# Designed miniproteins, single chains, continued (2): the designs that were tried, part 104

Each design is a single chain, and the fold is of that chain. pLDDT is the mean over its residues in the fold that is shown.

## One batch from the design tools (miniprotein)

Design m7620
Fold by ESMFold2-Fast:
Structure m7620 (fold): chain A 89 residues (1-89)
Amino acid sequence: MSPEEQLKKQKEELRKLAEELKAKIKEISVDKALAEETVKKAEEVEKLGIEALEELAKDPSKEKELEKKLDEKIAELVKLVKEAAANGA
């Protein structure tokens, strides 16, 4: 698989995972405002993840920097998902 084909496949897989996550957030949260905030954070992580994949394809040396930025945004999303799940129970 070429680097371009691999990048395209990775971006498609990430978009699919993001769509599934957004759907689950809406399902588990009774609080619509919290669900909406969590969906917005999921969209930020999706955008950052796609940008990180594109940057890594151009410059693999940025892996650690991009991983740190992505981990920070994922941690924020995980916190909101836990809050949404707790309110949905």
Scores: mean pLDDT 77

Design m7621
Fold by ESMFold2-Fast:
Structure m7621 (fold): chain A 104 residues (1-104)
Amino acid sequence: MKRIQQLERQLASKATAAAISLIGKLIDDPDNAAVRQALALLQQGMRYSQQGSDAIKAGDLDSAIQHYQRALQYFQQASQYAESDLLQDVIDQIQAIIDELRKA
């Protein structure tokens, strides 16, 4: 339990950093449709990550894995629209959460 909670906190921090970076790119180029799409996909991934966290709190580990896998798909799509080391950090972190849940 403590390890998963630590990984969830790290995910939230990394996702916030990725969002700030994408917003910065939009300030520099407001017409960048790819960056806007990446930010929208990142936000969808974060919604599924929250559903995964809620499922863990409810004791439904199978549902948690499914929600985090859905979030991973959105983060991977976001990285296709805007390549970023911060987005890769988010992808790596959510994969770590999925791997830890599968060991439980």
Scores: mean pLDDT 85

Design m7622
Fold by ESMFold2-Fast:
Structure m7622 (fold): chain A 72 residues (1-72)
Amino acid sequence: SLVEQFRAEMEEALARIEELLRRGDYRSAGIEVTALAIRGSGIMFEASEEEQKQMLAEMKEFLRRVRQLFES
């Protein structure tokens, strides 16, 4: 499903962001977040209303996790 594909892509992006932050590369980490937000918007635009609601909830959780990483 689009929801499963989007979730997998978010988890992969989160792993890349964690690695970049571990290396002190805050600029590249920020670029990864921005790129995912753009891709995520594109996927949501093609999704059904029910899928969009699920993706929005997962996007909010993803952004919360990203914020915690930057605050560490």
Scores: mean pLDDT 80

Design m7623
Fold by ESMFold2-Fast:
Parts: sequence; structure tokens; C-alpha cells
Structure m7623 (fold): chain A 88 residues (1-88)
Amino acid sequence: SNSMVEGALEGGRLGAEAALEGAKSPSSGAGGAIGSIGAGISASLKQSTPEEAGRLAREGARRGGASEEGVRRAEEGARRGAEEGLAR
């Protein structure tokens, strides 16, 4: 019922998946993992539109050093969370 909580959970879950992908790369390290998770959660909590939430998560994941797949996962999670919030 709280769309912010729902968005945060979905974004966090997919951000965690992005962090796992980032952790597979030696170059991303712990910073990459933290950046991916934080980006997903932050985008979900501050969602204005699904597109904006996805863009913020994608940028944060890239800055955190997530893999290309991880970046895509973070974007999808944030977009889905925002879409669910807006649909209800």
C-alpha cells in the first residue's frame, strides 16, 4: 500500500542483483556493489516518473562500477517500482 516502500524493495532487490554482477568484476570492488544497491534504492524512493527513476538508477550503477548487465538490472528495477507506485 505504500508505493515508496514497494519501489524501494523492488529497486533494492534488482540493485542487489546489479551489485552481485559488479562484484564479479575485480575492477568494481566493494564500491561498485554499494553504488549499485544505493542507486536502486535512491531512485525508487525519489521516483518522479518510471523513466526518471530508471535513469537515476542507471547513472548511479554506472558510477558504482556495475557491469552493463548490472546497470540494466538497476534501471529495470527502478522503472518497475515506479510503475507499480503509479498504477495504484
Scores: mean pLDDT 59

Design m7624
Fold by ESMFold2-Fast:
Structure m7624 (fold): chain A 96 residues (1-96)
Amino acid sequence: SAATLARIDALLAQAEQALKQKDFEKFLELVREITRLGVAAAEARGRPEMAARIEALGNTLMFEVSTLVSKGKYEEAQQYGLRMLGRLRELLRETL
């Protein structure tokens, strides 16, 4: 729905802002919600392959950022997170 797309866009903007502030806890929370909404929206559109791609990318993004943060690599976590958030945004635009 248009409401779901607007919500995903707002959450993507919030996730980018959280990364710029190095608020990794908030970033991971937002990516989890974006991934959940994106998967549900793709499935509702009859695109299970796209739902699987969104889930895989979201899970990879969350895992890699949390791993870098756990190692104290905050700058690398921010740079990786911004790059991969861009890819997630593109995948969501192609799907929804």
Scores: mean pLDDT 90

Design m7625
Fold by ESMFold2-Fast:
Structure m7625 (fold): chain A 80 residues (1-80)
Amino acid sequence: MEKLKEEALEHLRKGLELSTNPVAQEAARGAIRYLELGDFETALKLAREAYNASEQAGDTEAAKHFRRAAELLEEIIKEK
């Protein structure tokens, strides 16, 4: 699980770095914080919010990273 957590964290950080949308940036910072705290369900919710905000803004590269982070978080939650 540590590898999936690290990969999700890297994608959230990269998405945040590439993001130009303040709503997506706020959601991504929250997702990083909750992921570090081990709250994977809240981190997933926030990663999805970052993805949706990035998609709506046309920020396609940031959106790809947030989508991958959400997919990795879903995998973590399934393994429990």
Scores: mean pLDDT 85

Design m7626
Fold by ESMFold2-Fast:
Structure m7626 (fold): chain A 69 residues (1-69)
Amino acid sequence: RSELVQETLERLSEIIERAKAAGASEEELKEITRLGYQAVQAAASGDAETAERLLEEMERRVEEIEKRA
């Protein structure tokens, strides 16, 4: 219900969609969704810095997948 959680979920949705569109493997999607789960938990606990750092790591992984596609 917090704005941070909502924003984190929206960014997660976009990142996962981009990974799927780029042809991410099941293992890559599992790793990205695991990071996403941790980001949501951090956001829910009020740890905005940890949530942002985890979202950045997810974006970095998706960028690597996109570069090989």
Scores: mean pLDDT 81

Design m7627
Fold by ESMFold2-Fast:
Structure m7627 (fold): chain A 98 residues (1-98)
Amino acid sequence: SLADEIIRALSEAYLRARGLPPGVESRVELGISSPQELGDALRRLEAEGEAPEVIEAMREAYEKAKTLKPGESVDIVIVNPVNGARAVVRLTKLLPPP
């Protein structure tokens, strides 16, 4: 599911943030058809007991995603607390099917 892809991208972003040099940013981009896909990923991460800071970042992105127009994006940002390196998962709202 797309929720699985979002969770996978977030997991990869978290691991990359830990391995990045200070001040470096890594980006991954995914398309979403509706904010519900991010909402589903958020609910699964909450149920699995993910770190509070990750849950908060996901929640903020989900609220912003509710107002996205086709072609607009929202970023989920994972920051390495030791060195400030950033891993970003960018979610872009796709045009709805005809």
Scores: mean pLDDT 76

Design m7628
Fold by ESMFold2-Fast:
Structure m7628 (fold): chain A 89 residues (1-89)
Amino acid sequence: SVAQEILLLVARALEAHGEFKLAAELRERAPSVRTLEDAIGVLQEVLEKTKNPVARSFLREVIDTLRDALESNDIETLESGLRASREAG
């Protein structure tokens, strides 16, 4: 799932910022996520638990980017690109 891949990429970035517990939570929740809306919801919950200002800024930017993609015609291009990459290897 594209949504799962996004959560796993965000988890890796959070680990790079020292947020190992939050990264682990995203990895544990990723298999149950199927849509971009679900991914945004999970990321919002993690953001609310996050006290690190750098990690909060990063999460907010990711959430805003995904929301913009979801509300715009760009979501089809985003989903097509990620789907092609996933299925082609």
Scores: mean pLDDT 77

Design m7629
Fold by ESMFold2-Fast:
Structure m7629 (fold): chain A 92 residues (1-92)
Amino acid sequence: SRAEELRRRLEEEVERGREISRELEKAILDPNASKEEIRRLKLALIGEALRLVGIRIEAELAGDEETAERAEEALKELQERMKRNEELEKEK
């Protein structure tokens, strides 16, 4: 169903965002990582946030409140991870 497809897509994007967030944290903590590498990972996370927004909008238009709520929570989690990574970068 469309709801199952949206949930699968949401789960994929949530996992991808977590993976990129972990890579970004490792890059920030790595003294040998370049500014270009960190910037590339930050842009990738912004891309993931935009994809989650897209899923939320599609779910809202479909009347799938559960998937829309899960997408909103995933966005909030990703934003909190991004904020934590910004704090870590300032400490470097």
Scores: mean pLDDT 86

Design m7630
Fold by ESMFold2-Fast:
Structure m7630 (fold): chain A 74 residues (1-74)
Amino acid sequence: MEEEKKLREEISRLVGEAQAALQADDYPAFVENISRLRELAKKAKELGYDDLAKEIESRIQQLVQEAQARLDAR
């Protein structure tokens, strides 16, 4: 239970950092934050938090789609 809470807090921070990187057109920072989110999704799955892992994967997909839309708008 404490591990899930720590993971959720870390996910929220990384999602915020990824969104901030997109707003700043800092794609290297965005890619790094997405990589860290993928590591957290793997860790959540290994700990048995399958629903949390799916939630993280969904957030990653949303962020990637937002990045693609931003590139297409150029």
Scores: mean pLDDT 82

Design m7631
Fold by ESMFold2-Fast:
Structure m7631 (fold): chain A 78 residues (1-78)
Amino acid sequence: MKEEAIDKLIEEAKKVAALGEAALELLRAGAREAAAAGRESLAEAARLALGIAEAVAAGDMEKARELAEEMIKRIEEA
């Protein structure tokens, strides 16, 4: 269900945020490499995942949920 999927994405984002800046930088690097390789859907997914983790790290749970909803929408369309 959508709500459970959103909650699971936020739980995973909390784990990434807890690992600190190195984990966030890995996601940024992944997004850049995907874009450079022309893998635009993968680059966009990486940017959304990064955005969720950054929002969680900042304590902005509303923004984290909005980005997680967008990511689930894209997964459901695949």
Scores: mean pLDDT 78

Design m7632
Fold by ESMFold2-Fast:
Structure m7632 (fold): chain A 70 residues (1-70)
Amino acid sequence: MQQEIDDLIQQLKEQSHLSEEQQEQIRKELEEAYRLGFRRYLESVVGPEEADRLLEEFRRNTAEQEARLA
């Protein structure tokens, strides 16, 4: 999952002929789409309660890492 998010971010950089504002907006949309898709996938595999816990932990970890790299 993290690898797929990284790949999408890299594709956004290749599209960097767009403005920085547009790149930032697309990045946010991709993160939200992944969050929703990731949640649905986990729900189908491990159930809704476990999926919610794993998703929360994953999101916090990703957000912290992005904040430090920015």
Scores: mean pLDDT 64

Design m7633
Fold by ESMFold2-Fast:
Structure m7633 (fold): chain A 82 residues (1-82)
Amino acid sequence: SLVEKLRELGKKGDKEAIDFVVEALKSPDPEVQLAALDAIEEMAKKYGKEVREKVIEALNELFQSDDPEVVERARRVAEKIE
């Protein structure tokens, strides 16, 4: 599944995987958005600024989500990568 792929990329993904995970943040599926947020959080621990620069726009869009869990996790990720 896409969720399982995102989880794997968060744990083992190279910098090249960042673009794929950023696109997943734009998914209409909240489960995919949450998995992508978790992957971004893990990748930011390894790649820092490179993750931040690529995700900030998509992350800000998620603050406008109608899913409260997505908004909460997006806020948490934004705080950790600042």
Scores: mean pLDDT 83

Design m7634
Fold by ESMFold2-Fast:
Structure m7634 (fold): chain A 62 residues (1-62)
Amino acid sequence: SDLIEQIRNAPSFYEAVDIGIEAVKDPSLSDEQKREIVEEVKRLVPSDLAKKVEDALKEVLK
């Protein structure tokens, strides 16, 4: 996914988190794609920042 590459190449942890949050709110992406994006952010950024993307995904999946 182009979004995974954007997250990997983000200039900072904050931009990786922002891309992740935008992606999980995107209605054109599948639930599986959103989960993959969250896992990539969790791998790359500190857990306190990754929690922001996880929480956004939980809200979207309700």
Scores: mean pLDDT 83

Design m7635
Fold by ESMFold2-Fast:
Structure m7635 (fold): chain A 63 residues (1-63)
Amino acid sequence: MPEIVTGVKAEDISDELLEELKRAMGLTHASLGAAFASAGIRAIGGDEEAAEIVNRVRKKALE
């Protein structure tokens, strides 16, 4: 079930956390928004690693 990116936009997450996501995904040449979108698409597609990365970044943003 795609709970990973529901209601979350890249602008709701700090650039530092988006850079962490981008690095974790190996998308070093993508923009922050493109990296977040790619992670979200992979998570929706059943990629558990991408889902964990997105959820971890969200949890850090909420702390």
Scores: mean pLDDT 69

Design m7636
Fold by ESMFold2-Fast:
Structure m7636 (fold): chain A 62 residues (1-62)
Amino acid sequence: MVGKKLVALKDIRVVDDDVLGLKKGDEVEVVEVVGPFLVKVKSLSSGETGLVPIDVLELVGS
């Protein structure tokens, strides 16, 4: 999954300093898999990095 591009399926609000806030439709790149339900991603729109639940992201095909 590292290096894969994903899209946010819904708005994600910052609830902790480690969580990345996203809007539905925002594209991110996986930089690290932290656990079975949690990935560290980089926002392609803002350049910010943070943790996001994998269940709110969908793979973008190339």
Scores: mean pLDDT 76

Design m7637
Fold by ESMFold2-Fast:
Parts: C-alpha cells; structure tokens; sequence
Structure m7637 (fold): chain A 78 residues (1-78)
C-alpha cells in the first residue's frame, strides 16, 4: 500500500476509535515515516482526532517494539 493509502487507514482508524498503536509500531519498525506524517496532516484540522493521534504516538514512545504486534499489524494491512 502507498503512504497515502496507509495515512487514510490511520485516519479512519482514529476517527472510529480503533487502537492504532499496532499499526504505528509496524510503520515505525518499517521506517514508513511519510505515512505517519500524512496521518498527522489529515488529523491536524480536528482537535479531538489530533489529540487521539498524539496520545497513540506517546504510547509508541513508551513501549519497546513487540515483534508479535508488528507481525499482527502487517496482516491487518494485507
């Protein structure tokens, strides 16, 4: 999937109150930073969505990468 498609998936997941942490862990592990930035730009006009996304990024920074969660997120993207 393109970075734009993944950014849209992140946006929809945040809007639907889904847990985005596994997908963020996957994207960070795969160095897909443009997808993460794209999602940031999509949520930035909406304060609630922006705050949810920032909260997920803070959680990402606190936890070591879990290889099982990365593998699970890879399946979700496929």
Amino acid sequence: ASDIDIARKLYLAIENNEDVLPLLQYLYAKKRYRAIIGAFLLVSPNKELYEKFVKALVELSKRPLDPEQVAEAEKILS
Scores: mean pLDDT 77

Design m7638
Fold by ESMFold2-Fast:
Structure m7638 (fold): chain A 91 residues (1-91)
Amino acid sequence: MEEFEKEAVKIISENLDKILNAKTTQERIDILEEVFTKLAELAKKYGVSKEQFDRFLKVVRLGLEPLFLDKESAKEAIDRAIEKAREVYEK
């Protein structure tokens, strides 16, 4: 879990500028889905349980939502990315 969290935070931080500079809802969805797909693959690699991964995604959501001016657009994009991450994790 700890090694997963370190790598996951690195992935998020490396993509933070792209996420925050996205100008449309669709661009934001595309970037977040790509990032969250990588997080799901990483969770599978480190053997993170479904419960632990779901909890991690909720924490990431709480950290990201405040950073956006358009709260509704951000919420929709994050919700979409979480759904995508869960689909990738289940495969």
Scores: mean pLDDT 83

Design m7639
Fold by ESMFold2-Fast:
Structure m7639 (fold): chain A 119 residues (1-119)
Amino acid sequence: MNKPMTKEEILKFIREVEEILLDAARKVREKLPGSPAEQEFLKILEDFSLKLLFIRTLLDMGEKTENAVNLLSKIIEELISKVRELAKKYPEIQPIADEFIKRLKEVADKVGIKVELKE
């Protein structure tokens, strides 16, 4: 769909992304508690939660929804890249990373956010 997103739809998408991130972090902790993989995943969670908070703040300050969507698309692409890199470094989390990326793409597709991943 190529309809413009509302502020409410963008905020809902951000919440769904945050929930997917938290679920993945929990799964890494359950599988590899206290590991370097958990520590690096928690750092990804922190970094991207701050980026998502920044987008929410911009929207509350009157930012155009189109600009917020463009920033979110880039953030989601960067997030997928970082999680793929982490799974290459720690193959034990590969199934968690694959499920995470799948869920993230499904939520983006549902709201019509185009995530262009390099093949």
Scores: mean pLDDT 84

Design m7640
Fold by ESMFold2-Fast:
Structure m7640 (fold): chain A 91 residues (1-91)
Amino acid sequence: MEELLQKVADYSKQAGLYLQQGDFIKASLHLSEAFLYGAELIESLGGDSSKVREKAEKLREAAEKGAPEEELKKLMEEADRAFEEAAEQVR
């Protein structure tokens, strides 16, 4: 449990640093990993993370294909919203 929390924190922190540098592709790749570990944490607490996984995978695929900044920003927002909603179920 602590390991999953640490991974979410570490990947989120790296994503934030890449966003500050304007590297939306690397930011998206790190955020997608953070959301996937977050999904595992939610599942370990008995929550439903299916939407988090779906949105995280879409973000990862878009970043791997070099999607434009506007598309990556939109997908990041969608993944973050899904994660917040799922996390509220398990507190």
Scores: mean pLDDT 84

Design m7641
Fold by ESMFold2-Fast:
Structure m7641 (fold): chain A 105 residues (1-105)
Amino acid sequence: SELEEALSAFNEGLDAYFSGDYEEAELKFRKALSLYRQVLGLEHPNVAVSAYLLSLVYEKLGKLEEAKKEREEAEELFKKHNLPLAELEAAVESKDKEAVLKFLT
């Protein structure tokens, strides 16, 4: 299914990001974000999480305008859904893949 494909791409993006392969992480998170937007709608929590991770990848790649745009959209959606952004940030900083995946529904 497209949701299984999105989750697979998200998982592969996390593995790439944590290993420092930021170019691969960009490709995978862009795919996950696109699929979640298509299947779940533009404002779904999975879109917020994927956009946030993509913003971090763009920062690592020096794509600062793209990073800012994705970060601002993600932060707006985190507020709208009352999502604990600080907990997601901590999970990413600690490379806790399971903790990050718990944000996906």
Scores: mean pLDDT 91

Design m7642
Fold by ESMFold2-Fast:
Structure m7642 (fold): chain A 94 residues (1-94)
Amino acid sequence: SLAELRAVAREHAARLLEIAREHMSEEQLKEFEELVRRALAELDAARSAAEVMAIWLRFQSEVQELADRYLSEEQRRRMQEEMRAAHARLLELA
C-alpha cells in the first residue's frame, strides 16, 4: 500500500539519520537533518508508489553526496549498506 511505502521510506530515512549522528559533526548533521526534513515532507505529499520511489531515489543521491563529502570510506560503506537495504525493501513493496 502507499501508506506502507511511506512508512518504510520514513523508517529507513530515520536509520540513515542515526548513522549520520554517530559520524557527522553538529554542522554537517544540520545539512543531513535538512535533507531528511525535505524528504519526509515530500513523502507526506506523495500520491503514488512512483512518487515515493522518485523521492527516495533523489534522497538517496543527496545522502550519497553528503557521505562522499564528510565521511570516511568505512563510514560510507555502512551508510551505503543501509541505502541498499532500503532500496530493496521499497522495490518489493512498490
Scores: mean pLDDT 86

Design m7643
Fold by ESMFold2-Fast:
Structure m7643 (fold): chain A 114 residues (1-114)
Amino acid sequence: LEEAEELLRQAIEAFKAGDKEKAKEYARQAILLTLPLLDTSERARAIFLAASALIRYLAGDKERAEELLREAVLLEHRIAVDVAIAIGMDLSPLLPEIKDEELREYIIERMKKQ
């Protein structure tokens, strides 16, 4: 899962650099690494949902991307938050649902920098 998360991190960096094809390639590779673990790992599900959201966003489907990211962020993994912030999603409505206080603070700080 560390490799899948690192690939999704690289997808975010490529996206920010304007390289949509490379972003999609890294996100797809992250998805492939999570598939065997979806039933047993919440972290794998968060990476899968966040990577899928990035691919949907790059395809122009912002609504579906935000739906997938709402699910991913509620699994409470920072990588899902990083994808949501990268695509400009407002996470404020989700803050009351976040149980991890440190993650809640992370979201608030990351949104201030937008």
Scores: mean pLDDT 84

Design m7644
Fold by ESMFold2-Fast:
Structure m7644 (fold): chain A 93 residues (1-93)
Amino acid sequence: MIEERIERVVERGYRKLEENRSSLSDESVEAFRRLLEEWAEAVRELAKVDPEFAEELIREAERAIETESISDLVYTLGGLTTEALSRLEQLKE
């Protein structure tokens, strides 16, 4: 279930990217793809140690992907990725 939800967010992100591709630079396209993959990896690792917080970050990403523009989504996904990585570091200590 969690893996399927993560994959669905990434797929919808790529779809939204394709819909907006003509208005984006190649560098912005590549940066957004990297951000989607980094978010997915961070949340997947977080789900192994803090599944409740991982589910919260997945829910926020699911809302953002459906409602936000690409520009807003970059900031939202970047923030969620940072939160996931910060939590992982806290749990390693």
Scores: mean pLDDT 83

Design m7645
Fold by ESMFold2-Fast:
Structure m7645 (fold): chain A 86 residues (1-86)
Amino acid sequence: GKDEELAKKYMKLAKKYIEQGNGKKAALYAATAAGYAGNSKNKELAEESYKLAVEAGKLAMKNGDSTSGTGAYLSGIGAALTAGAL
């Protein structure tokens, strides 16, 4: 559905920014993807978005952006819990 497609779109953007070392944008897009993945109730997608949010959040924190990093972690955890993946 729409939420699943949007989750995949924003996960692709998050992966692109991880590859570029842009932790702030990676964390932002990973958090957005996690929101859509959680709303989709797709466990596999929510789990993938959680793992991606952890990677993006870790990069953001390493780059000194703790606000974006924390936001990504919380969004990833929330999505996984909402979809029953944790």
Scores: mean pLDDT 85

Design m7646
Fold by ESMFold2-Fast:
Structure m7646 (fold): chain A 120 residues (1-120)
Amino acid sequence: DEEVKKIIEETANMLATAIKELPNFAALPTPELAQDAAVAMLRIISSVALLDLKDYKKVNEAIRIITDELVKLIRGEISKEEAAERLSKELNISLSTAKAVINGNKEALEKILLKAYEED
């Protein structure tokens, strides 16, 4: 379905943009406020994406996995290297693709979500 593929492409772009904006939250007055604001923004964007894609279980799972690992990274619970290794394992993707996702690469996110859609 070409309409669903367009929604996935727009979702990948939205998530990529959100991830690229994460470092800008360091401008906030405290580390705690920066982390809370970044997590809130990422959670809101992921929730919006999941509303349009609710019927696609594999796509939903991929978005939730990516969001949860990024939240752990923002909170300092895991390193970037650990986040990439965890995403690689959980999504069955290469480590280089997982690193691209963590850096907000739109093409990597699009590829992962389209693959998940094809597996639904």
Scores: mean pLDDT 84

Design m7647
Fold by ESMFold2-Fast:
Structure m7647 (fold): chain A 80 residues (1-80)
Amino acid sequence: SMEDVLNQIEAIVSQVQDLMDEIERETDPARIRELLAQARALLDEAIALADSHGDFRTSARVRFLLLAVEATAELRLKQL
């Protein structure tokens, strides 16, 4: 159902927010890249779920989170 899909996307978003917090505190460039790859995979899944159900508003929200996590990782890598 659409409700189950939204609950699944919210669970993914919560997990990605935890990964983003970990990226901001990490000092190993290899680990930052690994965390970024995990976040990208999760967000790609959430985008696909939203798009397949015609929820383009949720898809757009998840795409903004993807840009935010990528920017966070890039900034963190430049600081090391």
Scores: mean pLDDT 89

Design m7648
Fold by ESMFold2-Fast:
Structure m7648 (fold): chain A 104 residues (1-104)
Amino acid sequence: MAPPPPVRIELTLSAPDLAAAQALLARFAELLATSPSPQALVDALLAAGAEAREVGPESVTENGRRYAVHVVRLDDTIRAAMVAAGWASAAAVRDSFELLVPVP
């Protein structure tokens, strides 16, 4: 079967309160300790309730391999929880980051 065309996907993750954000970060800390693949991170974000939106065709090709681009956006509550937990300094907390997921 032909693989689906590589696309740019925007993943928006939000938490209704600080306790929910802290619980989410604890689960992601456990996942990150396993050195997960970019696909495993995307799957975990979707399982955590991230809203996925396809924003058009975009792919990156590096070393003969194609990647789908995923932009992860975090709300203010999750970013505040990250700073409080020591995951990032206040000056280094960004509202978004990109993941490159290999296209099968």
Scores: mean pLDDT 70

Design m7649
Fold by ESMFold2-Fast:
Structure m7649 (fold): chain A 87 residues (1-87)
Amino acid sequence: SSMEQEEANFNRTAEALGDVMVEGVRNPEKRDDALATLRSASGELVRRAGRIAQERYPELAEEIRRLTDEVLAHVERAEELGKLRQE
């Protein structure tokens, strides 16, 4: 079904963003690029990516969680400002 394809596509995108988070955590040189990529995503996608990354890399869970929280603070602020512009 189209809903199953949409869910599969969402999960695949979240997994890819999770890999971006892991690279940003493991490699300081990639952190700024990782943050830029993650900040362009929706809050829902960032939350899902953070959970997947923490499950796949439990040894990095704390660092991934901190990165996720930092990104979400920025994304949620951007989404709120977007709603104000639509008024």
Scores: mean pLDDT 81

Design m7650
Fold by ESMFold2-Fast:
Structure m7650 (fold): chain A 55 residues (1-55)
Amino acid sequence: SSLQRDIDEALRDMVVSLVRKSGLTPESEATFRRLLRRLGMTDAEIAALLAELRA
């Protein structure tokens, strides 16, 4: 549904903000990959996002 899509988009943005503020370890990266995948991101999109967050 469109409501679920809007919620998933907001949750994704929140997760991205948390990663930017807290940083990434191998352990937290695995958790963030799982969360973002569940929120509808593809593995390629997740890889690109994590690379951007490391730069």
Scores: mean pLDDT 78

Design m7651
Fold by ESMFold2-Fast:
Structure m7651 (fold): chain A 69 residues (1-69)
Amino acid sequence: SLEERKKEIIEARKKMRDRYAKLQADVAATGESQGPEARKQAQATLDAEMKKYAQELRKLNNELVEKVK
């Protein structure tokens, strides 16, 4: 249903936001304790996770639009 799809999108956004905040903190801490190379690796992990969730949200949004049309 549309309500179920809305809940999925909201939940995915919440998870992505919470994970983003944690990973951003981890990137900063890694940079301070382990230096710029470790920070770069942590940032790459963050970027990959963000891209993955953005793709999933896009898919859910497209399904919602197609259902309404």
Scores: mean pLDDT 75

Design m7652
Fold by ESMFold2-Fast:
Structure m7652 (fold): chain A 90 residues (1-90)
Amino acid sequence: SMEEIKRLAEELIAEVERYLATKSPADRERVNQLAAEIAELLKKASEEEQKEFVEYYVELILAADLPDREQIAEGGREGLEEEIEELKKE
């Protein structure tokens, strides 16, 4: 459900915050894994749901207490959109 995907997005933001604090490759890999899982779920969602999620995700990043959050939000939007399109292409 969209509620489940949104909860995964909250987990993703928490992992991004952890990565920024630790700078650990392991934490970066967790971020990548969560993003890929979300993208895979969104591949099965409608175009409207995908757009709603991208907007929600960007809002989560902007609401988070992250350094350079505006740049992170834009990068996150682009990265997620690219992963969704790649999964659709197979």
Scores: mean pLDDT 73

Design m7653
Fold by ESMFold2-Fast:
Structure m7653 (fold): chain A 82 residues (1-82)
Amino acid sequence: MEKAKELHEALVKELGVSEEAAALITAQLLLEDKEKNPYKINREEALKMPIEELLEKVREKGFQIDPELEKEIKELAKELGL
C-alpha cells in the first residue's frame, strides 16, 4: 500500500515524527484492516473521526505533536487523497 508507506516516510523524514507515532498515525488514517492496529486504539472509531480528533487521541496516548507538525500532517493527508 503505497499511500501508507509515503505518509509514514514523510512523517519521519520530512517532519521529524518518531517512527512509532508515524506508524500509529498512518495505520489509523490509511489502513482499513482493523487487525493491523498495533497500538490498540479504537480503530473503528478513529476511521470515522476528523484528523483533528485523531491527532488529539495520538497525543493522549503520549505522542507529542507540535501545532506546525499537525498542520503538515493534515496537508500530507490531503495530498495523499484522504
Scores: mean pLDDT 56

